# Designed miniproteins, single chains, continued (5), part 63

Each design is a single chain, and the fold is of that chain. pLDDT is the mean over its residues in the fold that is shown.

## One batch from the design tools (miniprotein)

Design m18171
Fold by ESMFold2-Fast:
Structure m18171 (fold): chain A 72 residues (1-72)
Amino acid sequence: ARAVTLKAKKGMTIEELKREAAERLGVPPDQIRLYKVDESTGALTELPDDPNKTLEELGVKEGDILVAVQRP
């Protein structure tokens, strides 16, 4: 699958992040799955598809690296 990395910004919402990833991947936002990377294990944890939640509400800090993946 196609993927892109993004850096979390203060006050950024899931909707804003999905839109940015969709634009960079050239696909509809509904095909984007967002993951945070665990720094100690390298494991990917999927973020909920809740467009109005901020990254901070989901435990993602400003400057954290996120992975956006295209899923059909």
Scores: mean pLDDT 78

Design m18172
Fold by ESMFold2-Fast:
Structure m18172 (fold): chain A 64 residues (1-64)
Amino acid sequence: TTYRLRVTLYKLNKKTGKVEKIELDVPALLEGATDEQLERARKAIEAHAKSKGYLKAEVEVERL
């Protein structure tokens, strides 16, 4: 089974006080991934985004 990951990043613009939404069109196809591998990938992406100063990352896993 093939899965697609969709990532949305949220960033605070300190000059305007607005939260900006950045949609990443990452062509990442995961073939034969287990539920544990998908959860690990989701958590890794969220942790990486936080480490780079984003407010949050939203990761959607789509089964193809």
Scores: mean pLDDT 75

Design m18173
Fold by ESMFold2-Fast:
Structure m18173 (fold): chain A 78 residues (1-78)
Amino acid sequence: DKLIEAGLALLEATLARLKAAGDEAGIKELEEALKKFFEDFGRNPKPLSEYLATLPEEQWPLLGLLLAELARRVEEAR
């Protein structure tokens, strides 16, 4: 609930900042990191709470990206 909202807000803020700065390399880095995170998650599925407990604050933008992508996939599956 609030964690998902915070993650999405962090994702939106981070992407908006990178786009406004013209930081295409930063955007690409986040996309690659998200892809790696999804690959690991798919191969070794664990409760989301376990990942939340182990993620440092520096990785919260990646968590936001993961939550946004999960929401998108769920919506497409409908």
Scores: mean pLDDT 60

Design m18174
Fold by ESMFold2-Fast:
Order: sequence, then structure tokens, then C-alpha cells
Structure m18174 (fold): chain A 86 residues (1-86)
Amino acid sequence: SAEEARIEEIERRIEARLEEAGIPREHLENPGDLSLEEQIALLEQMIGILRELRAEAEARGDEETAALLERGIAHLEELLAKLKSL
């Protein structure tokens, strides 16, 4: 579907930004193996990447991609708040 293709494009862009940032794939696959401080740092980096991608989507008028990224940001911010409360 068009939505599936859009999600796949977002995922590819996220993976590229994580690789550029030097974040190991293993940290994404097994976040529970990370310390609390490492989990917080990873979530903060992910939120930053999603915000950049949302701004880029908004700049090109891709409202559907921007909306998906906004929901992803909100979810990660909720997780970050929970971790910081521990």
C-alpha cells in the first residue's frame, strides 16, 4: 500500500541517520541490554532524528509523512519521560 511504502521510506531514512550517528544496530534490537543512561541517550538521539525528518517532510509539503513522524516522536517522548522518572 501507499502507507506501507511511506513507512518503508521513513525506516530507510532513520537507518541512514543512525548509521551516520554511529549508533550500533544491536542497541536498537536489544535496548533492554543497555544501561538506563544508554537507553535515555538512544531515545534522545532517535527523537532528534525524527524531528529532523519531520521538518524535512514539512518543508517539501509531505503532510502524511510529517504526521507519521509526529506520532513517532510523541511515542518516543512518552517512553523517554517514563525512563527519566526511574
Scores: mean pLDDT 80

Design m18175
Fold by ESMFold2-Fast:
Structure m18175 (fold): chain A 84 residues (1-84)
Amino acid sequence: SATAEQAVRAARLYAEGIEGGVEEMKRHAKTDPEKARALARSVEAAADIVGELAKKHPDNPEVQAAYERARAAYEEARRIVESL
């Protein structure tokens, strides 16, 4: 359905954004730890959105795959913050 296709597209875009945010955090971790922490908060907010999409589409493997990508990137963001 169009709704399921929209959810897949949204989940993938958020997962890509989260992964990009983590890479930006790595660039700032040593020189601007406050920016790295701000990026981590944005990553967390985006990961929550993907989590909500995953709950609404539990049987959609593409949404679930995007959620696993977002979750892994969010855990990496948490590790970066712990090392600041």
Scores: mean pLDDT 88

Design m18176
Fold by ESMFold2-Fast:
Structure m18176 (fold): chain A 89 residues (1-89)
Amino acid sequence: AEMRKELEKAKEEGKKLVEEDEAKGYAKEAEGLAAILQKDDEEQVKEGKETMKRMLEASKEDPEAATEALKGLAESLEEAVEKIIKKEE
């Protein structure tokens, strides 16, 4: 399915960046996953983008906590995409 390929692409792009900058890597992964969800879970996508913006701002004061939060966001979005894929299949 096309959505599965987009999920893999988002994870790969995030993984490449996380080796250089963890916060940017997880943020990139979350953005890619949010784009996949836009048609099926538009409300979650809007909330996720707003949360990600706040976390990136907080990273200036606590980079470790912000990186952990962005990682959690990416994991939650990945789980949401996986649930949609399973429902479609």
Scores: mean pLDDT 71

Design m18177
Fold by ESMFold2-Fast:
Structure m18177 (fold): chain A 57 residues (1-57)
Amino acid sequence: MSLDELAEIVAKELNMSPEELINTLLEAFGLSRSPQDLALLKQLLEKELEAIKNYVP
């Protein structure tokens, strides 16, 4: 799954835009839009998606 696809799913659950979610997480974790930092962000969103799936009945 791409970063954009993960961001769309997680952002929808949090009632925010995918761009707002990505920008918020990049700022919160001190990350940039470099390929390395975007890969870390993707891993964080994958963990968040798993947490959301386990929380939602």
Scores: mean pLDDT 76

Design m18178
Fold by ESMFold2-Fast:
Structure m18178 (fold): chain A 55 residues (1-55)
Amino acid sequence: SLREEVDRILALLREGRITRDEALRGLSNVAEQADMEGDYEAQRYALRAKLAVLE
């Protein structure tokens, strides 16, 4: 699911396997995909994750 993809991106970032910029791009891509699918719950989840990464 798109929510599982968000969790995977955050796990990779936490493990140091991807950069912050790579995580932000990945989360933006998930949010865009969620919007295209009408999955607004997953879109909000991805956008909240993106905000947390930016802090």
Scores: mean pLDDT 88

Design m18179
Fold by ESMFold2-Fast:
Structure m18179 (fold): chain A 62 residues (1-62)
Amino acid sequence: HMEELYKRVKEALEKHPHDYRALLRELFRIQEELGVSSRELTEAYIKAIKDLEKKGIKVREL
């Protein structure tokens, strides 16, 4: 479900704020576990960044 994808992507971003490689590997694990497409993963990532920025959290961009 997209809600679960979005939540897990936000958690990955918060866990790996300075380690892009670790973030990328975590995102691919989430993709495989949830069976989502690369497009869905990318959309969730962009939305997660915007959501976290609205809360005042600075995160790494693509």
Scores: mean pLDDT 75

Design m18180
Fold by ESMFold2-Fast:
Structure m18180 (fold): chain A 91 residues (1-91)
Amino acid sequence: MSPFEQYLALLEETGLQIKEIIDQLLEGKLSIDEAVEKIEEILRQHAAQVNALARAHPDEPALRLLSDEELDELLARTREFTRKLLEELLK
């Protein structure tokens, strides 16, 4: 499997994990706060896996390493966006 194929596999796996959390929220098994926390953890894990893949394959132009500061900023913005999206889904 090429580095790009590994990246696509990670995207698919992450998408399925997020879908499972959303399904649990819609079934009333999770609160919005619990769903946001779990989605943030999934996204943090995804970013760590992508960064590890980028470090292992520095010659792959499709992969860019995120700094810790860039990751924290993206996760903070994603957290607020995710909360608002989930609140709208429950209305």
Scores: mean pLDDT 78

Design m18181
Fold by ESMFold2-Fast:
Structure m18181 (fold): chain A 92 residues (1-92)
Amino acid sequence: LSEEQVRDIAQGLILIAGGVALIALNNGKMSREEALEFLRDQTYKILVDAGVSEEQARAIAEAAYAAGAAAPSGEAAVRAHADTAVAGLAAL
């Protein structure tokens, strides 16, 4: 796989994790805080596995978490997290 293909797969996995969190929020299986913690942990792991440095992966995951925490609703939190994580990956 090329670096571009690995990044495309990582982006897809981040979006899938967001979908999992959104379903869990809708079904009351996760709180907003639990969903954001899940997404932070998943984003970090996906980025490290994709070859992003631990420092950059942590910075992107924490920025995405902060964006989610600042959002006005649980659904908006998941979207803000995904948008921020994807933008961080694209900036590498």
Scores: mean pLDDT 88

Design m18182
Fold by ESMFold2-Fast:
Structure m18182 (fold): chain A 111 residues (1-111)
Amino acid sequence: MLTASGGGTVPEGGTLTLTGTASEGKIVGLAWVLVKPDGSQKVVSLGGEGGAGRYKGRVTSTLSGNTATLTLSNLKKEDTGTYVFSGIVAVEEDGKVRLVGGSGSVKVTVV
């Protein structure tokens, strides 16, 4: 199962750190997407590297085995919303590798 943690209420100009974790296997693909209160979606990061689009200067993304970390700096009120961690996990079972998709989410409010 994939889970996301972090979030909560964070000050404008501050730094947000979110963690995505797989309970089994190895994360082999991931994305962080912000779902805004109006339902619109913004891609924040793809894979284990940097920010996408407007986030390139503000995002550090890392991937290590079963843990993905997203750090977003210089927070703006527009960064408020639900951060969805989506991933693909490689799980070894009965001597074979299978791929399992999943997601987790955390709510963030920038004040």
Scores: mean pLDDT 79

Design m18183
Fold by ESMFold2-Fast:
Order: sequence, then structure tokens, then C-alpha cells
Structure m18183 (fold): chain A 100 residues (1-100)
Amino acid sequence: SENEKIKKEVLELVEKTVKEILPYLSEEAQKEVLKGLENLKKEIEKSKDAVEAVTKAAIFMQELLDLLKELNVPEEVIEKVEEALRKIMELGAKLHRKKK
């Protein structure tokens, strides 16, 4: 289904982004991010539709972006998360357009 496809695409994008940024974090920050990702996976699985899943993923990515800025990680790392968040938001915009 379209909803299941989008949920999988969003989760895959988030997991890929987390994997790419993880080496730039301390062991403590890595544990917190991975815990947040595990919670997000459960929330996406419980989501009624792709719109809710996209919303949950966007919130997680925004919180991750805020954490990275506080930890003063390289700008290149911040840009990777911003790009992933943009792609997640574009998926959300496509879902809203199909209802009109």
C-alpha cells in the first residue's frame, strides 16, 4: 500500500541518516540517539497512516538537529540532517497534495 511504502521510505531515510552521523557523536550521545531511533520505529509502526509517520519522523529529525547544534558538530554533519529532514517534509507534502 502507499502508506506502508511511505512509512518504510521514511524509516529507511532516518536510519541511514543516523548511521551516517553516529561516528561524529560521543558514546553517550550515540546511546541517546539510538534509543530515540528505537522509540521512533515503534511510533511509526503504531502510526495510523503515512502522514502520522512522516510527522513523527520530522519531529525526531528536528530534535536530532537541535542536539547536533548543541554538541557543536561539523557543519557538514548538520547539513546531512537538514537534507534528510527536507526529504521527509517533501514526502509529507506529497501525501497532503494527493488528498486534494
Scores: mean pLDDT 83

Design m18184
Fold by ESMFold2-Fast:
Structure m18184 (fold): chain A 86 residues (1-86)
Amino acid sequence: MKEEFEKVEKELKELAYKIVNTDDPTERGLLNRKMIELIKSMSDEVKQMLAEKYKTPLFTDDPREEAQAIGFLISKVIKEAEKELE
């Protein structure tokens, strides 16, 4: 669990740094899609740990809520990356 968490958080941050540093809206869209796919590939436990760390809504067992939870998580990770690069 800890190794999976550290690996996926690192990959999310790397994608977020690329989003912050790109001036191309098309590249931003592709990077955002990669973040969505990465989050979807995580175990439920890791998803909940990331939601807790970034203080975003917790993932439910309802698939319809997953897209919203992913969106909030991505937004928070990108905002933290922007703050680190200021």
Scores: mean pLDDT 79

Design m18185
Fold by ESMFold2-Fast:
Structure m18185 (fold): chain A 90 residues (1-90)
Amino acid sequence: SIIERLNEIKEKIKKVTEDELEELIDELREVLGEAYEEFKDDKEKQEKLKEEWDKIYQAYYDYLEGKLSLEEAKKIIIEQIENVLKILEE
């Protein structure tokens, strides 16, 4: 399920090294894309999912640019994954 995959990615991000983060962000993009398509008839949920993805990608990009530490980026990304899980349970 999408929820199971999101929880697995969240747990992996908690333990990730610098070299592994890109792969997990790519997996997260694909899972969120699948969630977005599942809610094609719920524009409010689609908008919320897109907003959470935009925040995830911004945190990752800021980390790559040296604006965030790995731990700061991980914290933000995990918080957004938890927000996505909340949206999916509504």
Scores: mean pLDDT 86

Design m18186
Fold by ESMFold2-Fast:
Structure m18186 (fold): chain A 91 residues (1-91)
Amino acid sequence: MEETLKALEEAASLFDQAARDGNLEHARKAIEIVSKVNPTLAKDLQKILEEAEKEEDPRKRRILYEVASGLVLIQIGILKADKEIEEERKK
């Protein structure tokens, strides 16, 4: 789980970078990282990236990257909640 959590945090950071600088390479690297730990989420993120690649307005493209980052952050939140539940069971 620690490796999965670290990978998702790295991916979220890369999508945040893509939102700030408009660099599609950061978004592509983020999806590659996510695909190794959560293939289903990676497929959803790939659809968002395909829309971002077709989007000509940089402001709308930024919003798409922010949505992608948000989806990764939601998954991180779920995994952290699962870890907290496990720690409570160890008491």
Scores: mean pLDDT 81

Design m18187
Fold by ESMFold2-Fast:
Structure m18187 (fold): chain A 80 residues (1-80)
Amino acid sequence: METVVLARGKVVGVGEKSSVIDIGKKDLPEEYRDLPLENLFARAEDGRTFPVTGLGDTTSVIGTNDVKVGEKVELMATLY
């Protein structure tokens, strides 16, 4: 299994249980746009990782509210 960086972006919104990042399907290589969400995660600059719970065209939802607006994140995939 390999872990790859698909795109880089930042947190744009923080909710009660989840946050929004400015990375969506348009930011991904075409071959990775249909990956199961279980293969995707976000990684903060400090090394913390968070599940991706939704992938939109221009934004995605991550399963944490323990982030700040403007915090840099990478969208990552685990490949087989």
Scores: mean pLDDT 85

Design m18188
Fold by ESMFold2-Fast:
Structure m18188 (fold): chain A 64 residues (1-64)
Amino acid sequence: DIEAKLEQLVEALKNLDEETARELIRELRAQGVSGVEILQYVGAQLSPKEDPEAGKLLLELLTK
């Protein structure tokens, strides 16, 4: 389920679990989810004040 993987990605990013986040992004891309779509969904779930490092990690993983 794509939505379940996006939710798992949000939690992995909040925990700064780079390896889990990287694998989830790879699986989502393999299922046809674009980097822009991942950024829009996950970015809406992250608070810049509560999870600033999570947002930074997401951008780094999507650009590599």
Scores: mean pLDDT 81

Design m18189
Fold by ESMFold2-Fast:
Structure m18189 (fold): chain A 98 residues (1-98)
Amino acid sequence: SRSDQIQIATQRIRDIFDKYYPLMQQAIDQGDYQRFKQIVDDFMQDFDNMIRDLDRDFGPDIAEIARSNVRRRVQSWVRMNQVPQDVAQYINQQMDRT
């Protein structure tokens, strides 16, 4: 069902964030913007691969729901952790690519 497909997408999103958020937060806390960029690049590659796989397996509607979920989650994380605006804008722009 669509709800089962959304649940699978949500779990894959959770797995990616559990992997990358601690690394991104550590880089921000250390002021290591170069390291932060490297981690974001890895995150975006895994995210793009996940969206491609969801589109292939479930279609563009589920892929778009996943993109929206990731955008919401990043915006929530940015607000909660007071991420610098330029950094937040970069991540959001990468995820919101049409």
Scores: mean pLDDT 81

Design m18190
Fold by ESMFold2-Fast:
Structure m18190 (fold): chain A 74 residues (1-74)
Amino acid sequence: MADVNREAMEVARNPTAEAVKAASVEGLRIALRTLLHEGRVLPDEALQAAREKAIETGDENLLKLVDSLEELRK
């Protein structure tokens, strides 16, 4: 299951809306957690894509990560 970690690294290095939409829920969750730990903020379009994915999938942990990243943006 190393593909999820590679996917997460790709999103963390280049956090675009396209990369977020293409990522799995697990990969995106790892990527957002990494960005949050490093204090890096996503572009608003990528944050919106991540929020939509969290709502669509019902992943509460992913939604919490998106909320935390939005607070960093403010």
Scores: mean pLDDT 78

Design m18191
Fold by ESMFold2-Fast:
Structure m18191 (fold): chain A 80 residues (1-80)
Amino acid sequence: MKEGEELIRRGEELLKLVEDAGKGEAGFLRELDKDTFERWYNLLGKLIQEAARLGKPDLPLEVARKKAEELIEQGRKILE
């Protein structure tokens, strides 16, 4: 099956969420469909909350971006 395509799709989904959060779009998590919300809510929510507590709001978005890039890279390697 298209495992490489699925990994790329998931990575692109997470990358889009990081971009939307980074633009300061209020309520981006509330505007997600239920499947996307459930998949990434715990990761993004916890990272954003912890960064707010530490006064470093950009750091968790960088961590999530790195994870998204890793998923895309893994998918590309499977397709090659």
Scores: mean pLDDT 63

Design m18192
Fold by ESMFold2-Fast:
Structure m18192 (fold): chain A 120 residues (1-120)
Amino acid sequence: MKEIKEKYEELKKYAEEKLEEIREALEAGDYDRAYELFLEAYLEMEKKLSEIVRELYKISSEEKREKIEKIYLESKKKIDELLDELLDLWRDRAPGEELLKKAEEIVETALKTLEELLKE
């Protein structure tokens, strides 16, 4: 459990640092760089979320595993919906503030999912 909590804190810090880099790129009008930074952060967060879920699954009872799977799948569906919305906003060249807000919503959803999973 301690190692899993440490991975969560590292992921939270990584997400906060990447959101600031994305903000800076958007404020500079560098939409291409902001998009690259978002994709890099998204892929790394998906990887780390999956690793944390797998580690929690291994140490959990069958009943807790079913709860973990439900929380993870519900979160993944919400993240996929938010990602589709963000990609539409990027295509339509929406204001940087709107793009950043949607990216923040994706990150917050992932982190809240991990917080719920760590309570199990």
Scores: mean pLDDT 83

Design m18193
Fold by ESMFold2-Fast:
Structure m18193 (fold): chain A 97 residues (1-97)
Amino acid sequence: MELEKKFEELEKRLDEAIQAGNYDEAVRLLDELRSVYLELIQKYKEQNDKEKVAEVLRKMAEVYERMADAFRGVDPATADALRKIAEVLREEAEKLK
């Protein structure tokens, strides 16, 4: 399974859904990205590759930040929650040195 390529493909599709104003599809793609993200974290933890774990955490934080920006005008409470998740993911990535 090409998990890294699947993550990139889902990220592009998510950005397209946001640009189209298709928020239901964007949420579905975020859930798929979350699943792939967890598999990548598990894979890199098993390989004891802390740098790759941190990279995946940062990439997922960026996805949550883009979702937060998209939801700001639609649902500010959801936007705030998504931004908070992004902050936590960035903090966890910074702890991995």
Scores: mean pLDDT 84

Design m18194
Fold by ESMFold2-Fast:
Structure m18194 (fold): chain A 100 residues (1-100)
Amino acid sequence: STIEKAKELIKKAKELLKEIKDEEVKEFIEKEIKKAEELLKKAEETGDELLAKKALVYAEAALEMAELALKEKDEVKLVARLIGIKLRAIGDILDLELAS
């Protein structure tokens, strides 16, 4: 299910987050994880599939950010790419809202 997939990606993102030493990068990714968790909680409480899909978007973004943070050694490139992932997630959320 969408909910179970979002839960697994959040769990994996949190595990990778423990390996990230840069506190500012860690906080940036934690904000994406928190958005995914808040939407997931609402999806579980309401049964709303749109909220579940939105939670999945933020969960996928958070995991991609965490994986990138462990691979990218240039701090300026890392920050720029993290912002890019965040903006793409916002676009994906908008696409979901317009399709509803």
Scores: mean pLDDT 89

Design m18195
Fold by ESMFold2-Fast:
Structure m18195 (fold): chain A 118 residues (1-118)
Amino acid sequence: MVDEELVEQLVEASKEVLKKHNVEHFRPLDRDEARILAQILQEAPPEKVFNDPSSPYYGELSEKVAEYLIHVKKRLIATDGEKVYLPSEEVMKKLLNENEQAAYNELLRRLKELYEKS
């Protein structure tokens, strides 16, 4: 069962980070996305979800799919319920400006901290 408090904290953290960095053209996590992410984070430690490409919880994005998510869907992070999909650092530097990169890095940090605190 997913922690509903963690779901709300994930949604609010994503909104706050995007607003703080003036990149609100990106879509914050919705409750369904936050529930999926919270469920994955309850099954696996944050480093296996966000930092370990060999993990079954880490999804790799091709450059073309990352371009679609960032430029068309206005998302920085995606999930399919099994994996969290993140663009590589090289793809991020190519597709995001400095403020957008700062927002992405702070979002990942805030998501990890929320899990580690709970």
Scores: mean pLDDT 77

Design m18196
Fold by ESMFold2-Fast:
Structure m18196 (fold): chain A 86 residues (1-86)
Amino acid sequence: EEKKKLLEKAKELEKEAEELKKKFIEYTSETAGYMGKAITYLTDGNKEEKEKYLELAQEYGKKAEELVKKYKEAKEEAKKLEEEAK
């Protein structure tokens, strides 16, 4: 019974990791989009808008980095529960 509960919890953490991976792809795409806008404004000589979009790219890049950390933590916890279930 207890082993079954550990395996079920590990499966839920694996599902959580997949959702975190999906959000990571989203935030990585946003980061790339903002970097593209920053390059465009740099080319146009618009320093203020360039700096604004570089800031947004850094913000979304940080959010993506936090998602990677949470993903690794969820994967590691799932692995520990799977080992405990043995």
Scores: mean pLDDT 84

Design m18197
Fold by ESMFold2-Fast:
Structure m18197 (fold): chain A 74 residues (1-74)
Amino acid sequence: LEAELQEAAEEFARLVLEKKDDPEAVALAKEFLAALRAALEPLAAAIEAGDEEARRRALEIALAQARAGIEALK
């Protein structure tokens, strides 16, 4: 799950860089980056609490957001 999130995040970053000169793509990328950041906020709290289920849920939501961003930017 963490490996899949890392791979998706790297692909998303690559697409953002490729489309940096397209203002519509940049605006869309900013929206998905904000959604991804919001999805990762509970992750720190889950790690501190030792809540493996909350950690897994946060990673799954983050992965879904990263994949949605990739799909939208393609």
Scores: mean pLDDT 77

Design m18198
Fold by ESMFold2-Fast:
Structure m18198 (fold): chain A 90 residues (1-90)
Amino acid sequence: KKIEEINKIMKKAEEAALSVPGVKDAFVYEADELLPERRFEEVDGKYVVTDSVEVNGIPLKITVVADTREAAERGLDAAIKAAKEYSKEL
């Protein structure tokens, strides 16, 4: 059940990020620990933002790729919000 719940949360977070205009890709994965701060990178003209959120005692890392910094940040915020909201329903 725990693995199924986390997989559903990760999928919802990815879907939320991808629903944001300008987001090109999103990846959610289990992590060993939370990131100390949100990380921002520019790679090959794309903006990559990574942050972490703890849901149900499990740290998740979320990476969003977008054509603009604003879209990447909005996508990441949407993913974190979805992960937190959906975790309350499980």
Scores: mean pLDDT 81

Design m18199
Fold by ESMFold2-Fast:
Structure m18199 (fold): chain A 85 residues (1-85)
Amino acid sequence: MEKEREVNEKVREVAELLGKAETASVDEQRKILEELKEIRKEMERLTQELEAAGDPVAPYARLAVETIDAAVRYLEEKIKELEEE
């Protein structure tokens, strides 16, 4: 119950951050990217705990990690395009 709630909360945070990134400056986009990377690390740890416990939420948590990874790649690509040498 609490682990499932944690996963849902992190997914909601990612969606909120991506929404903010759409209208954000380059500096704010970099800050959002770091926040997304931190959430990904937390989700990876939670997913490993759930997988080790054989928890039925584990596949859902793994899918959430993959979704966050895609979001990180998307924002990294966008920032790279905007960065000056």
Scores: mean pLDDT 81

Design m18200
Fold by ESMFold2-Fast:
Structure m18200 (fold): chain A 113 residues (1-113)
Amino acid sequence: SMEERIEEETLKMLKQAGVELSREELREEIRRVEEEARRYLREHEGDKELQEEIERGLREIRKALEEGVVTKEEAIEGLRRQFYAEAAAYIVTKDEEALRNAAILLALLEELE
């Protein structure tokens, strides 16, 4: 499946960063990052810059879909892949910037799904 391919790529990236996880451990870590990203969005509802970044991302994706540059399925796959990359960065670094980026990507995914 798409998700299994993204998980495999994410595990390879984590291993290169010195973090060895099983697939089950990765799923648990991703679930935790999704929960933290949703909390981040709720805690930052008043952040105009964050809201503008999300709105810009939505406009760009909707334009690409309207112009036939990507399909909806390709857009969702791309966003999921980017979310896993930012989640992996956050798992490794605990950098708030990676969590912020993951939160933006999650907001975009929820609008398309």
Scores: mean pLDDT 90

Design m18201
Fold by ESMFold2-Fast:
Structure m18201 (fold): chain A 94 residues (1-94)
Amino acid sequence: VREAVEEARARVDALYAEAAATASPEQRRQLAAARGVVHAALREVLEEEDPEKQIKALENVIAWLEQQRAQHPELAATLDRILAVLRELLERIK
C-alpha cells in the first residue's frame, strides 16, 4: 500500500498547487486546511498495520471531505478531484 499512498499524496499535492494558483486568499486557506487533513490521514494509513483500520482511516477522511464540499461549493471542483484520488486509493487497498 505504501507506493499507492505515496502516489495519492503526490496527486493531492499537485491538485492543491493547481487550485491555489487561481484561488482567492480565503479559498487558499481552506484548501491548505483540507490538504493538511488529507496528509494526516494518509500518514495514518502508512503507520497502521491493520488493513481494516487503514480502510477506516481513508473512509473517514473521504466522509470529512464530502462535508467540506457541501459547506464550500466554491471549492467543489477541486475537492471532487481530490475525492476521486482518495476513492481510487480506497479501491486499490481493499
Scores: mean pLDDT 81

Design m18202
Fold by ESMFold2-Fast:
Structure m18202 (fold): chain A 123 residues (1-123)
Amino acid sequence: SELAKKLEERITAEALARLDQLVDKLGIFTEEQREKLREIVREIVGKAVELSLTKSPDEVADEVAEFTFKLAEKYNLTEEQKRLLAEITADIVYRVLLANGYSGEEAARAAQRLYDKLMEKIK
């Protein structure tokens, strides 16, 4: 739908801006690693928006966490890249759920659930 497309474009722009700020602040990533993370973030936003159309907040959190974990393994991400990706993915899910009319408390709870699941997998 046009609304889903516009939401995906907006959340993608917000997520990429957040990624750039965190990459710049940390100062440990190469430009090649930044571009790889940008591509991964775009895929995560698309998946989160798609799932949010039919799934509950907890189901969105769980399925986006699984999708993000599989991307991290596919692209052989480092522990530091996985930590950064967990933070950004939680923010993406939070923004998507807010845009779909969920309360800040419900959106934050689902985002925290996703973050915890991804952080456990970094061990």
Scores: mean pLDDT 90

Design m18203
Fold by ESMFold2-Fast:
Structure m18203 (fold): chain A 69 residues (1-69)
Amino acid sequence: AVEEAVKLVEEVAKKYNLSEEVKEKLIKLAREGRFEEAGTLLYIELQNKGEVEEALELARKLKELAEKQ
């Protein structure tokens, strides 16, 4: 779960050109098992870039990873 969440946030940060600060915070939250908080931050950042559909799908995936804990 942690490895999948970290990989997901790294791939999304690269694809949508998120700031290094946001990327590092997302990776830290994912590594700490705080997938719900990581999902919330990612959702906000992607919505700010106009990627509403992707934000919803990614929040759902991170919620699934949290539920597997």
Scores: mean pLDDT 76

